Designed miniproteins, single chains, continued (4). Designs and how they scored, part 103

Each design is a single chain, and the fold is of that chain. pLDDT is the mean over its residues in the fold that is shown.

## One batch from the design tools (miniprotein)

Design m15568
Fold by ESMFold2-Fast:
Structure m15568 (fold): chain A 96 residues (1-96)
Amino acid sequence: MKALEELRKKLKENFDEDTAEAILIIAEAIAEAAAKSSPELTPEEEEKLAKEIIERAVERAKEAGVSKKVLLELLLKMIPEEDEELKEYVRKLIEE
């Protein structure tokens, strides 16, 4: 709760409205991924979950009037280098 308020304040200080909103959507997506991630999930199930969360983030950006390109470019920077499959998926979405 308080962490989201502090994040919102810092984002508004350093970024334009679209970028700040995109970062908040990504933060919510990361929180959802963390909450739904489990040792019981196979690597394939984790990949499917990540893609579904990314799709929901894109939909939320569209509803909020935030640029899909801005959202996906920020998300791409936050994906670990070892997650080449997810990075390739996001790059393909940016190209469309």
Scores: mean pLDDT 74

Design m15569
Fold by ESMFold2-Fast:
Order: C-alpha cells, then sequence, then structure tokens
Structure m15569 (fold): chain A 80 residues (1-80)
C-alpha cells in the first residue's frame, strides 16, 4: 500500500558522492523490501548494486532520474 511505501521510505536515504548515486537503508528494511520500494519508483533491481549491508549503488541512473527518485521518496515520507 502507499502507507507501506511511506513507512519503508522513512528508513532510506539518498546520497551522492563524486557524481555516483547511492542509497542507504536502515537494517529494519530488508533487501527485498528495499528492491520493491525502488521498483515502485521505477528503478529495477538490475540497476541496484549492493556495496555493503546498508549501502547500494544506483547503476546507469542519470542525474535527472536520481533527482526524480529523491523527490518521489520525500513524497512517500510526507504521507506518514
Amino acid sequence: SEEDLAFLASFVRLEERDGVFYLRRHLTVSREQLLKLLEAAGIPAERVEQVSDTEFRLVGVSREEFEALRAWIEEQKARL
């Protein structure tokens, strides 16, 4: 549900380092839940590379797409 997506989004942070786009999760959110959240945002699992237990790299994502993802996640969080 949208409320479930809002809850999951509250445990996720977007980060940019040296032109590379990352996503960090709290361990409260499983990898499966994270990938479902990103799929709902239009980012398929094939574009997500795990760097650590909490950090994921977004592969083949443009600046415009990253900013759209950021806006979408903040919109989901605002529903809580």
Scores: mean pLDDT 83

Design m15570
Fold by ESMFold2-Fast:
Structure m15570 (fold): chain A 67 residues (1-67)
Amino acid sequence: MTPEEREALGESVRRLREQEGLSQRQLAEIAGVSPSTVSRAERGEPLSPENAERLRAAMERLVASRP
């Protein structure tokens, strides 16, 4: 994952989380990661490939569940 991809992911995570009214902890529970992982992602910090994929999957599920 490039720095640009991490920044874009972090922006998407924050925006969608705020739109859904979720805390970082609640999104972490949905994604199956720690709250610190969500915080790091939103700051564009490096994540393990597994944690990045879990967050992407959670984001896709949230988007797919929207009316």
Scores: mean pLDDT 77

Design m15571
Fold by ESMFold2-Fast:
Structure m15571 (fold): chain A 82 residues (1-82)
Amino acid sequence: KKLTEEELEKIGKDLAEALKHVAEYATEGLRERTLGLTKNTFAYLKKHAEEELVRKLAEKIIAAIPDNNLKERLETIFNQIM
């Protein structure tokens, strides 16, 4: 029923890669949609995975994002969900 640490790591890698590309190339509208998708994804993960693993994943994603503006917006989203 709950997602494994390996499943969470895979999701986190894919999401971090997508967010890095969005930081480099995306219009503001696409950034907003991607942040919305990230919020919905983490709401799902919070319900279906161990809280500590979800928190660690959020921290890893934030650390992987080089764009300060996107990083701050992600921190706000994660604080709202957790």
Scores: mean pLDDT 80

Design m15572
Fold by ESMFold2-Fast:
Structure m15572 (fold): chain A 93 residues (1-93)
Amino acid sequence: SEEEEALVERAEEVLRRLERGERLSSAEIGEAFGLSREEVRKITLLAIKQGIIEESQRNDARAQAYALLRLEAETRENPRLAELAERLRKLLE
């Protein structure tokens, strides 16, 4: 879908910025994906509850971006989003 293609493009841009060593805030991650601060917080808490990220990563913007992409990939069953999420996960190591 056009919405899903736009999400993939936003995810690719965020990943490129992080791979270049840019420091993104939680607010910038939210802005990139069209999410409010409260929505980013809820997604982060859900990801911790599901074991996608650790409690210690709650305030790490890279971990929040990974959590968002991982959940969107699962919900949409989109293999490109899953691939982008895996690349972002490796940046957390």
Scores: mean pLDDT 85

Design m15573
Fold by ESMFold2-Fast:
Structure m15573 (fold): chain A 97 residues (1-97)
Amino acid sequence: YTTLVRARFRAKSREEAERILAEARSIIEQVVQELRERGLVTDVHFAPPVFDEETLEGTLSVVIEAPTEQQAREAAQRLADALAPLADEIEVTVTPA
């Protein structure tokens, strides 16, 4: 099972966007380590963050691979919850592998 966690944020400045991206990276690395230690994920892929300097909108995408749908959903929800304070919108999509 593959799940996509997509978080969108809007910054007030370029400096704020850089700060949000740095905090998000730290959170993602910490949560991914936790998920691997718990055996909930088989692989995790980070897409390069996308940031529009004109609209000050950014998108972070993380792809999680897990052996079962339940594990994929649990892993995605844990990551979504951790990123919620930094994001205006979070989308979670689970697909069969």
Scores: mean pLDDT 76

Design m15574
Fold by ESMFold2-Fast:
Structure m15574 (fold): chain A 83 residues (1-83)
Amino acid sequence: SPIAEAGEKVLEGARQLARALGGPIGDDVVEAARRAVEDPDRAKDLVRDASRRAADAATDPLVRQGARNFGLTSIGIIEAAKA
């Protein structure tokens, strides 16, 4: 289903960002993506919050950009799946 495929893409993006971040903040991003898959009504808010927290925690400018891109891309995927 489009919603299930969207969830898989968001979760993969979260895993990639988590590898770059490392530590507890990386784990938090993956957990937020899992919760977004389980709760579609809160998915955009969960992803937006995780993206912001990850960007704020990142010391590397490329990782910060990756966190922001994860948020924008994931919200777009969620919106497209709901349309």
Scores: mean pLDDT 84

Design m15575
Fold by ESMFold2-Fast:
Structure m15575 (fold): chain A 94 residues (1-94)
Amino acid sequence: MKVDRARATGDEKNNVAGVGVSAATPEQAREGARHGLEDAIKGGGKPIGEVVTESASGYAGGATVQSDNPSLAARHGAEGAEKAGAPAEYRTAP
């Protein structure tokens, strides 16, 4: 499954890591977020949930995990999203 862009962030104050993806279709965004969630869990994250939203500018999917090492979980999540065919990045998508 291909997504257009992936991003991951770690929030050390709240022990939360987020992985976001954008794609041309809702299904691609959802699958990219799912891959990111799976690998964030491998990085020590506990899943909080997964959400896919639709917008006029494209489609976005997101996954969030709770972790005592949010930076590690975020890195793993970005790698998972990259496996779905998007470049991983740790900054705001355009």
Scores: mean pLDDT 62

Design m15576
Fold by ESMFold2-Fast:
Structure m15576 (fold): chain A 96 residues (1-96)
Amino acid sequence: AEAVLELARRLLADDPEAQELLARAEEAVRRGDREELERVALELEILAGMYLIQAWLEEDPAKRAEYRRKAAVLDALAFFLRTGDAEAALARLEAV
């Protein structure tokens, strides 16, 4: 579990909104708070969707790729919070 959260934090280091959601996720994982994990997963999915919209509107290929990368990391983290499958989540994060 710690490996997933640590890798996600590193991959999203430049994203303050993602860092706040990650801090909430870490606390919820530590406490076993499944309702908070579901809420944080939803908020991560919403943020990922916003980045995909920004990617679709972005004309610079490098910035577009960065938005898509952030969205993929957020979706992988949301998957982990919903399923608890650390091995599959790590594989998704390492593929980004």
Scores: mean pLDDT 87

Design m15577
Fold by ESMFold2-Fast:
Structure m15577 (fold): chain A 59 residues (1-59)
Amino acid sequence: VSLEEVQSEDSIYNKKYKEKYGYSLPKDVSTIQEFIVVTRQIADLRKEFGVDIESPNLQ
């Protein structure tokens, strides 16, 4: 599943992400710390839904 699709407001993945973490799934991150945190959170979504979700880009 593309990160673009996951970021959609109608996406079940983004709704679950917002429910668990309180903010929308970012496509791009500007810090290493944010990249580590978001990557781990995406890994949890991958495990929960059984789909391959793209990781965010570190800018």
Scores: mean pLDDT 72

Design m15578
Fold by ESMFold2-Fast:
Structure m15578 (fold): chain A 66 residues (1-66)
Amino acid sequence: MSVEQAAEIAERAGRRGDGSGAAAGAALWAHSNGQPLNVEAARKAGEAGRRGDGEGAREYALLSGK
């Protein structure tokens, strides 16, 4: 899975108000980047997704793989 695809998953989940889906997208991004999961970033992606903030969910998903 590409980094772009993982970030899009988080963004789409966030646009739907799906916090768990946004957090899962962040986890997928971290795994595809070969980095340990940044738990704080994944949690914030989930929070943004719960609010219906797709852009925020995407940004935090990208931070999970830094």
Scores: mean pLDDT 78

Design m15579
Fold by ESMFold2-Fast:
Structure m15579 (fold): chain A 97 residues (1-97)
Amino acid sequence: SKRREELLKRAEELAKEAEEAIEKKDYKTAAEKLRELARLFRELAELTPDPEDRALFERGAEFLETLARVYELKAEDEEKAKELFREESEKARKAKE
């Protein structure tokens, strides 16, 4: 199937993009790419007639969704830390005036 080959190629590209985002500590982008990869794995599962191979893609999608959630939480923690630092910096600036 040409569609299966195109999906496998796109999955490889998304995996590389996710890995690069993780290396750069861009956890928001990493989570987004992992979510897209999980969706492709679910589509690959639907195109897979062998039940055992289908289950592998389905389990892969579930793992990728869990991994995406981990990076979503990391991104939220970093944004919260940045917000707290900004608030404290503003208070310190006003106290010096």
Scores: mean pLDDT 85

Design m15580
Fold by ESMFold2-Fast:
Parts: sequence; C-alpha cells; structure tokens
Structure m15580 (fold): chain A 95 residues (1-95)
Amino acid sequence: EEKIKEAEKAVDNEDFDTAIELIVEVLSQPEVSDETLKKIADILARIAATSPVKFMRAISYIDIHAPEENIKKLFEAIKESTAPGAAFLKRLLDL
C-alpha cells in the first residue's frame, strides 16, 4: 500500500525508473489486491503516455521478475477497466 503511493509520487515527479522498481516489488508479492492492480494499471498508463520506451522496459521488467499469476491478474484488470488510460494500455499491449 505505501509502496504504491510512493510509485504514484515518483510518476508525478517524472521518476519513472523508481516507479517501475516499486511496481515490480509490489507485483513480486504472493498476493496483490484488485485495488492495487488497478492503481498499477493507472501508473503504467501514465508512464506509457509520457515515455513509451520506459513503458516497454517496465513490461519487460514485470515479465522477468513478477510471478506469472500476478502478471495474469494485472492484464485481466487492464482488460476490465473502462478508464481512458486503460484504453491506451490495451492498445499498446494488443488487449
């Protein structure tokens, strides 16, 4: 919970590398709530809008380090979201 708030603040400060590290750390936990996954999706959308290159690195880093189950849940959260930022993520991820 605190790490997600730190990640949101990092994005506000354009510190995308710190935001990516914090997101990966949260996604590396055994269980992640749906609320947390939605916040991560929103953070990823903000990164993607500002720097598609850093977004692609974030996705690669998540794929390497996060458990498969959490990656699947994150993508499901993105697919289910009707927010404008999620629509942009769906386009980038071909979802």
Scores: mean pLDDT 78

Design m15581
Fold by ESMFold2-Fast:
Structure m15581 (fold): chain A 68 residues (1-68)
Amino acid sequence: MTVEVTLPSGGVLRISGPAEEAAGLAGAALLNGGATKEQAERAGHDLASGPVGHVAEAGGARAVRLPG
């Protein structure tokens, strides 16, 4: 799974790996970017379980599930 995370600070991260690992790292990036713990956990779950092209937004940060 590949996820691109854009933080409110303007930082962009591209994360690739197994679904659970990539989703967990994306959630951690959202949390560090200003999301709440609940928002980060929901975003991670939605990214791992959702389709390619799924967008999760929390705390002004944006995560997108990419193909690959």
Scores: mean pLDDT 80

Design m15582
Fold by ESMFold2-Fast:
Structure m15582 (fold): chain A 74 residues (1-74)
Amino acid sequence: MAEAERHRALGEEALAAGDVDEAVYHYALAAQTYLEAGDYDSAIAEAQRVAELRPDEPGAQAAVDALRRAKALA
């Protein structure tokens, strides 16, 4: 949990500095760490941040949709 929270904080810091690539990297790591812990709600929230920062990337929204389906089946 602390690991995912650290990545989220680093992503917020990078975004505030205007470094979108660094923010996406940290939000993606936070989402992965939450998913590994079984925290689907937090994983979806971080994946959604990535999709919002990458609106023209179809894979980002597909990942959010896949996580929502995984939560419904859990």
Scores: mean pLDDT 82

Design m15583
Fold by ESMFold2-Fast:
Structure m15583 (fold): chain A 78 residues (1-78)
Amino acid sequence: MIIQSEEFYEEAAKLSEEEKEKLRKLWEEAVAAHEKISDKREELQKQLDKIRATTSPDARDVYNKLLEIAQELLELAK
């Protein structure tokens, strides 16, 4: 699946449908952009790993962290 894991989707399920769709699309774009940016891979990998390890925070907190990482990856791809 395009998203890191099903667990992330379940945490995000508490968010509005529009927020979930926006997060999903931004994350997909960020992952694709990151794959093209090898120079920053190690740095961004730490952020991704930290988010993946977080399985019990509020859905809002997960949403904000994923948006921040996705936006950062997209900025690097510009």
Scores: mean pLDDT 59

Design m15584
Fold by ESMFold2-Fast:
Structure m15584 (fold): chain A 87 residues (1-87)
Amino acid sequence: MEEESLRKLIEWLEAQKERTELQEKYLEIAKIALEDPLEGRIAYVEWTGKEGIEEMKKLGVPEKEIEEIKKKVEEKLAELRAEKEKA
């Protein structure tokens, strides 16, 4: 994402008088991404992975499916963290 677009997103979110829980989380992650794009991407994957797993549990998705998604999230996070270590 272009840095200028990210700055505009942050400004728009901060201008909201009453932010939703989703807007607050997007603002937090956008600020992290502005300082460190890779760290922001890690934060986004962690957040969406956790929320997705919690939502699936509430919907009664089978444990096997939840385990598979959890493994994919953990693999993606390990990949992104390894990329940061090499930089």
Scores: mean pLDDT 77

Design m15585
Fold by ESMFold2-Fast:
Structure m15585 (fold): chain A 74 residues (1-74)
Amino acid sequence: MKGLFFLLSGNYEEAILEFEKELEKERDADTLGWLALAYHYAGRIEEAREYALEALELDPNNPVAQLVLRLIDS
């Protein structure tokens, strides 16, 4: 997953772009969770919250989305 590569390399804006492209094909909870994490590391907290909540609506047990909300609340 190209977005995950950018996220792990610290290139958060490219990670956001690639995850958004994946969501155009399939709007799944895992991609939404990774997108939320990328927004959080980019310092874009409101977008991170919105995407994490959307991921949890699709899958309440999504670990990345749960992590993002914990990071925002800290």
Scores: mean pLDDT 86

Design m15586
Fold by ESMFold2-Fast:
Structure m15586 (fold): chain A 64 residues (1-64)
Amino acid sequence: REAVLEAAVDYLMTTYGLSREDAERVARLLLEGRGSQAGALLQTRHGLSAEQAEDVYRFVASLL
């Protein structure tokens, strides 16, 4: 679980330029099954498109 969190955090930081703090927040929401809240946060606060938010969701799902 911790390894999955770190992989998701690193992906968000390197791909979309999120801070570690913001990446951890999003990654935790996804791992807790709160994908709709994570997707909304990515789109409204971090400027991701709906398609990019779905790519994040699919990447994290692939780690589970």
Scores: mean pLDDT 80

Design m15587
Fold by ESMFold2-Fast:
Structure m15587 (fold): chain A 79 residues (1-79)
Amino acid sequence: SVAEVEARLRSLLDDAEIRALEARINALVAELKKQGLTDMQEMMERILAWLREHGRPPEVEAMELIYEALKAIAEELAK
């Protein structure tokens, strides 16, 4: 559920860290859009790859959690 995803995210990062990560992701999304990327899955995979190289382990885990939640939602919508 969304509540479970939110609870897990908060166990990895505090509110300030979540907001900092959100700002960083938004900056990366803007940069990828300038490069012509419009596919959501490819954009998410590029952000995750960048975080694995440049981010902290809790930020990587948080992004992986978000990506898995989005995949689960997409699978439900495809039913």
Scores: mean pLDDT 77

Design m15588
Fold by ESMFold2-Fast:
Structure m15588 (fold): chain A 69 residues (1-69)
Amino acid sequence: AYRVTVESETLPPVYSLAADRSHAVGVVRTVAADAEAGGGEVLELDEERAYAVVDSPRHGRIVVRGTPV
């Protein structure tokens, strides 16, 4: 299993569980795409590490990490 952590400057941290690495990568991509659709910028997207950094006009810097548990 994987734990996906979403941290932003304006919102409390959010944690979710993904069944596998592919699911965790899907969550990371979705968070990055949603931030970009909201007028943000994707600064880093690393699907092999299940990691992304985005800059959001509403929420500041958002960091998404998938870690094995």
Scores: mean pLDDT 80

Design m15589
Fold by ESMFold2-Fast:
Structure m15589 (fold): chain A 93 residues (1-93)
Amino acid sequence: MTLEDLLEDIRRSIEELDELLKNNPDPYLQEYLKERKEIAEEALERIENGEDPQEVIEEWLKKLLELEKEGLKRRAKEAGVSEEEVKKAWESR
């Protein structure tokens, strides 16, 4: 895969997140999608600035994983699910 293909994939992800933000009235989901978009935009900028694409992608994936955990905790709280149950669900993946 070329660097150009990777940059196009990141741009596509940003566009998809922007469309989801425009079409979703849930404020919590909007915050989550906005944070995902900001992470993707940061990765794109870092690669464009000449940073190692592999290192940037590894950091991007780590940030997405942390954001996913936070989103799961927020949704569980709204549903009345304990943090302990969220942790069990994550560990059984």
Scores: mean pLDDT 72

Design m15590
Fold by ESMFold2-Fast:
Structure m15590 (fold): chain A 67 residues (1-67)
Amino acid sequence: SLRDEVDRLVSKYRGGRGDFLSKDQAISVLKDLGFSEEEAKEAVDKYASGNFISPAELIKAVEDLLK
């Protein structure tokens, strides 16, 4: 499922510590899912709180990109 794939990519870029991704880590997840760097940056900036994004906010960013 999309959520399972996102969870795997989150683990790949974040590692095993912390509840949030950095914006750069979230952009890398979205690029691995097939989105452009520009699309990824816009979506992350829309949903991120400060310099970090939660997995739940990242799922919303992916849903917004897929429409």
Scores: mean pLDDT 77

Design m15591
Fold by ESMFold2-Fast:
Structure m15591 (fold): chain A 90 residues (1-90)
Amino acid sequence: MEKVLEAEIKLAMMQIQLAVLKIMLKNNESFSEEDIKEAEKMLEKAKKIVEEIKRLAEETGDPELKRIAEEAEEILKEMEKLLEEMKKRK
């Protein structure tokens, strides 16, 4: 239960990061070096979260942790696509 709650909190943090990237893309026609670096840092943090949740799912065999890991991987993929789009607008 506690590990599932921790994973859900981390998933929520990734959802917030994804929302920030979407807002940046909506409000900006072009991106600076600093904007790209900030987005890359968000992606780095998201990758670490995904790795941690996947490890917990593998160690525990908990189907709920596996579900959260799958959702986190999908958010990470979406964040990667948004970062690529930001780089194209540089």
Scores: mean pLDDT 82

Design m15592
Fold by ESMFold2-Fast:
Structure m15592 (fold): chain A 91 residues (1-91)
Amino acid sequence: SAEDEELKKLIEERIEGIKKKAEEIAAKGDIELLEKLKKTVEEDLKFIEENPEFLEELGLSKEVIEHLKELTEELIEHIEKLIEEVKKKKA
C-alpha cells in the first residue's frame, strides 16, 4: 500500500542515518561507542521481535515490521564489521 511504501522509506532513511553516524564513529576509532551503539540496536531488534502486536497497534503492517526487522539486522552486521575494521587498524 502507499502507506506501507511511505513507512518503509522513513525506516530506510532513519537506518541510513544511523549507518552514516556509525561510520563517522568508526573513522574516529571509538570502539567503545560503536559497541554501545551495536548493543542499543540489538536491544531494538529484540523489542521488534518480542512486540509485533504493539507495532501493529501503532499502525505498522506485518510487511513493514518484517522490513524494519531485516534492515535492523543488516545494521547490526554493518556495525560489527566496522568494529572489526577499527580493531584491525589499532592492532
Scores: mean pLDDT 87

Design m15593
Fold by ESMFold2-Fast:
Structure m15593 (fold): chain A 107 residues (1-107)
Amino acid sequence: KEKALERAKEHLEEAVRIAEETLSPEQAERVRELARKAIEALEAGDYAGAAEHILEIAKIGFRNNDLELVEKSVEALEAVLELAPDNLEAQIHLGLARIMLGVLRLQ
């Protein structure tokens, strides 16, 4: 659905805003780069590539104990999977991001 693509982009834009508020300038720049690459991959129909870039954002959030950044990464991955429900790589990346989110919520 076209709405899922726009939702993925919105969640990625929100992830960048969170990173700019919560992380160092260097880490925020890395999140901006990854979000840009994820959006480019989504526009090209490369859902596996988009999911890989979004998982890297989730990993940055996880390493920085940033629950909100990991949550936005999960929401973006869920939107990617709505676009490509049979994409095994996207399913794996969503599963990994959900594990990271679960670990942070236990703290």
Scores: mean pLDDT 88

Design m15594
Fold by ESMFold2-Fast:
Structure m15594 (fold): chain A 80 residues (1-80)
Amino acid sequence: SVQDEVDDLIDGVEYMVKIKADPDVIGEFVRQQFTSLGVPDLGEEVSKEIKKALEQGDYDKVLEIVKEAAKKVVEKSKKQ
């Protein structure tokens, strides 16, 4: 389900943030996950925003950005 894919995305990002993974690796993972959810344009925008946050060392902001975007995708899928 969309919720299961979103939960996987969030868990993956939380793990990458915890281990201080490379910003490009985190950005590409997020872009690919949103593409799999059928929202490639959102994936590109979110990837850009998280890379900007990571450039500032703000790992907490990365999770906030990803969770907010993921929530919008889940809400849209349920409100049909």
Scores: mean pLDDT 81

Design m15595
Fold by ESMFold2-Fast:
Structure m15595 (fold): chain A 72 residues (1-72)
Amino acid sequence: EEERLKAIVEQVKDIMDEEGKDEVTIYAKSKEEAQRLAKAFEEAGFEVVEMGEYKPDSPEQDYKYYIKIKKK
């Protein structure tokens, strides 16, 4: 799990750098997953600006939470 979280952090950082973005929103299936992602990004030097519930786009969507992260 930690290895997977690190891979997600590195992928998101690479995308942000390529797109010239300082802030992105990441979706999670549960509050616990959102909290784990938030901690992983904070440990990588990001700021967690916002965390909350996500309204699904469709009834089959299983994402329920989001985090918004920002480069320091």
Scores: mean pLDDT 73

Design m15596
Fold by ESMFold2-Fast:
Structure m15596 (fold): chain A 100 residues (1-100)
Amino acid sequence: SAAQKAAAYLAALERREIETTRYLLENDPTADKELLEKVIELLERHLAELEALAADPSVTMEQVKAAARAHVRELGEVLGKSEAVVEAAIAAVEAMIDAI
């Protein structure tokens, strides 16, 4: 379904973010290692949720969008982002999903 494709696409983006964050953790000596480790743990949980949605033939687009919104909010909280930045990121992710 379109919802499964959207979830699979988001899962692929999440894997890329995990790889990038691990690279920074391993190679940037100025990086906040404790923060990056928390980010990796969060992103791995988000990936597992998106993979489960992608495997579900009954998944709806609203469930995929709800998961994406929750993931952006959780990441924003960990990174200390303002509500305005979080809402802008949610709008961008929803626009990306709608383009699939």
Scores: mean pLDDT 89

Design m15597
Fold by ESMFold2-Fast:
Structure m15597 (fold): chain A 84 residues (1-84)
Amino acid sequence: ATPHRWRLTVTDMVTGESVSATFDAPDMAAARARAYDYGVRYMQDRYGVAADQVQLVRVVETDTLVSLTFEANGVRVRVVARRV
């Protein structure tokens, strides 16, 4: 199947800073897995949080959007992937 293009935004809920990227994924499950990977890596790279300390505290999903909220050590990050 032809993959769909997705736009991803990572928002640091402490600083208000955001980073955007685009990626291709065939379905929502693949897009969700990619969004999860981005959120965990952001917390590792920016805050030195180990992957096993990252907690997924909120998930919102529709046919074209997934929103994941991560928390660790007083840091909160929101990742939104939307099909374009």
Scores: mean pLDDT 84

Design m15598
Fold by ESMFold2-Fast:
Structure m15598 (fold): chain A 88 residues (1-88)
Amino acid sequence: KILFVAVDDPSKANEVAKKLEELSGIKTVPVYGTVEQAAKSAELRGYEVVDQGGIKETAEMAGVSVSKIREIEKETGATILGGVLAEK
């Protein structure tokens, strides 16, 4: 499984993805833009989207608390718009 995280700031996207990967243990790929753009990015890379949503759903997919997602936002200065869980 792989996680695609939708982030509002492209300069912070890699940092957000790295922090989420470290907390979740799930390979995380940053996407600049919306959750819908993250889902399209996953599909274009040959993955099947199994779940997607906003911050609450992203926390559930990553196996972390919403407060941990908020900590990443505070540390990076970026906004996490949501995520997509995908597999091959």
Scores: mean pLDDT 86

Design m15599
Fold by ESMFold2-Fast:
Structure m15599 (fold): chain A 88 residues (1-88)
Amino acid sequence: SMEERIRAAADELVAALEEVVKAGYGLDPETSQRVARAAVELEKAGFTDEARRVLAAHEKVNSTGRPAPPELQARVLAAADRLLEAVK
């Protein structure tokens, strides 16, 4: 279902963001902006709990930290994009 797809994508995004947070990494501005957009679109679509989880994880990211490795940035970006596609 759409709800299952959204939940799975949100869980994937939160997990990737938690890896970034745990390591003290920052995100590229474009990646960070995509995550923020995903949270806003989730809230607009009525997925308030999922939006809050994504936003809470994103707020813990160290904006002045060393950039996350490309593979982790790609995972965050891909998860955010899946979420954006799921809420269309």
Scores: mean pLDDT 86

Design m15600
Fold by ESMFold2-Fast:
Structure m15600 (fold): chain A 65 residues (1-65)
Amino acid sequence: SAEEELRRELRWLEERLRDKVVATELRDGTAYVYVRDLNPEDVAALTGAAIRAMALGGRLVVREV
């Protein structure tokens, strides 16, 4: 399901970005990732995750804090 795929993407991002992930939320088919101190490689990873989420009928929203 889109929800399970979004949960998987959030776990991957938390594991990959670690301390750069401030918080995550999943609400009504939309995953929110609150991040800080991103480098260009991190931005590319987040962009890829957002595109994959969209392809599955969900959304990934990235918020820099």
Scores: mean pLDDT 82

Design m15601
Fold by ESMFold2-Fast:
Structure m15601 (fold): chain A 88 residues (1-88)
Amino acid sequence: MIKADRVRALIAVGTGGALAGMQASVAKLEGDEKAAEGYRKAAEAASEGARRIEEGADPGEELGRAVEKMREHGAERSAEGARRVGEG
């Protein structure tokens, strides 16, 4: 289970969200609308996680939830980036 303080968790979800946003842009340029939508939803999951952490939710639990949602939307690299920042 990811253990992260508030600042580290916010940086971690921010990193995952930024990576997902970049992947969405690349997928759109390549004409892969399904991949682009998946990455866009992964970026939205990161934004929701950051919002909940800012509202006082447990940073580690929200980071873990965001990472899981990113994986569900196919954003494996974004999820791994967020996990590594959160654990490191």
Scores: mean pLDDT 84

Design m15602
Fold by ESMFold2-Fast:
Structure m15602 (fold): chain A 76 residues (1-76)
Amino acid sequence: MTLEERRRREEIIRKVAEEYSKKYPNLDPEALFEVLGTALVAPLTDEQRAEYAKALNLTPEQLDEIIAEARKAVEA
């Protein structure tokens, strides 16, 4: 992946994080951006999934949904 492709992907992930922070007012968009960046490179372990969901004040199921939407956005 080129640096330019990486920057474009990061921009898309940041926009997804910002949109979800509007839906969940207590959600830190910067923290969500970092979690999405990790999850879109490799699947999260069960422990990472639980810890990240807790840190973001989300259920693990809500985090799974957000990761799926972010993946869909970067694939478009």
Scores: mean pLDDT 79

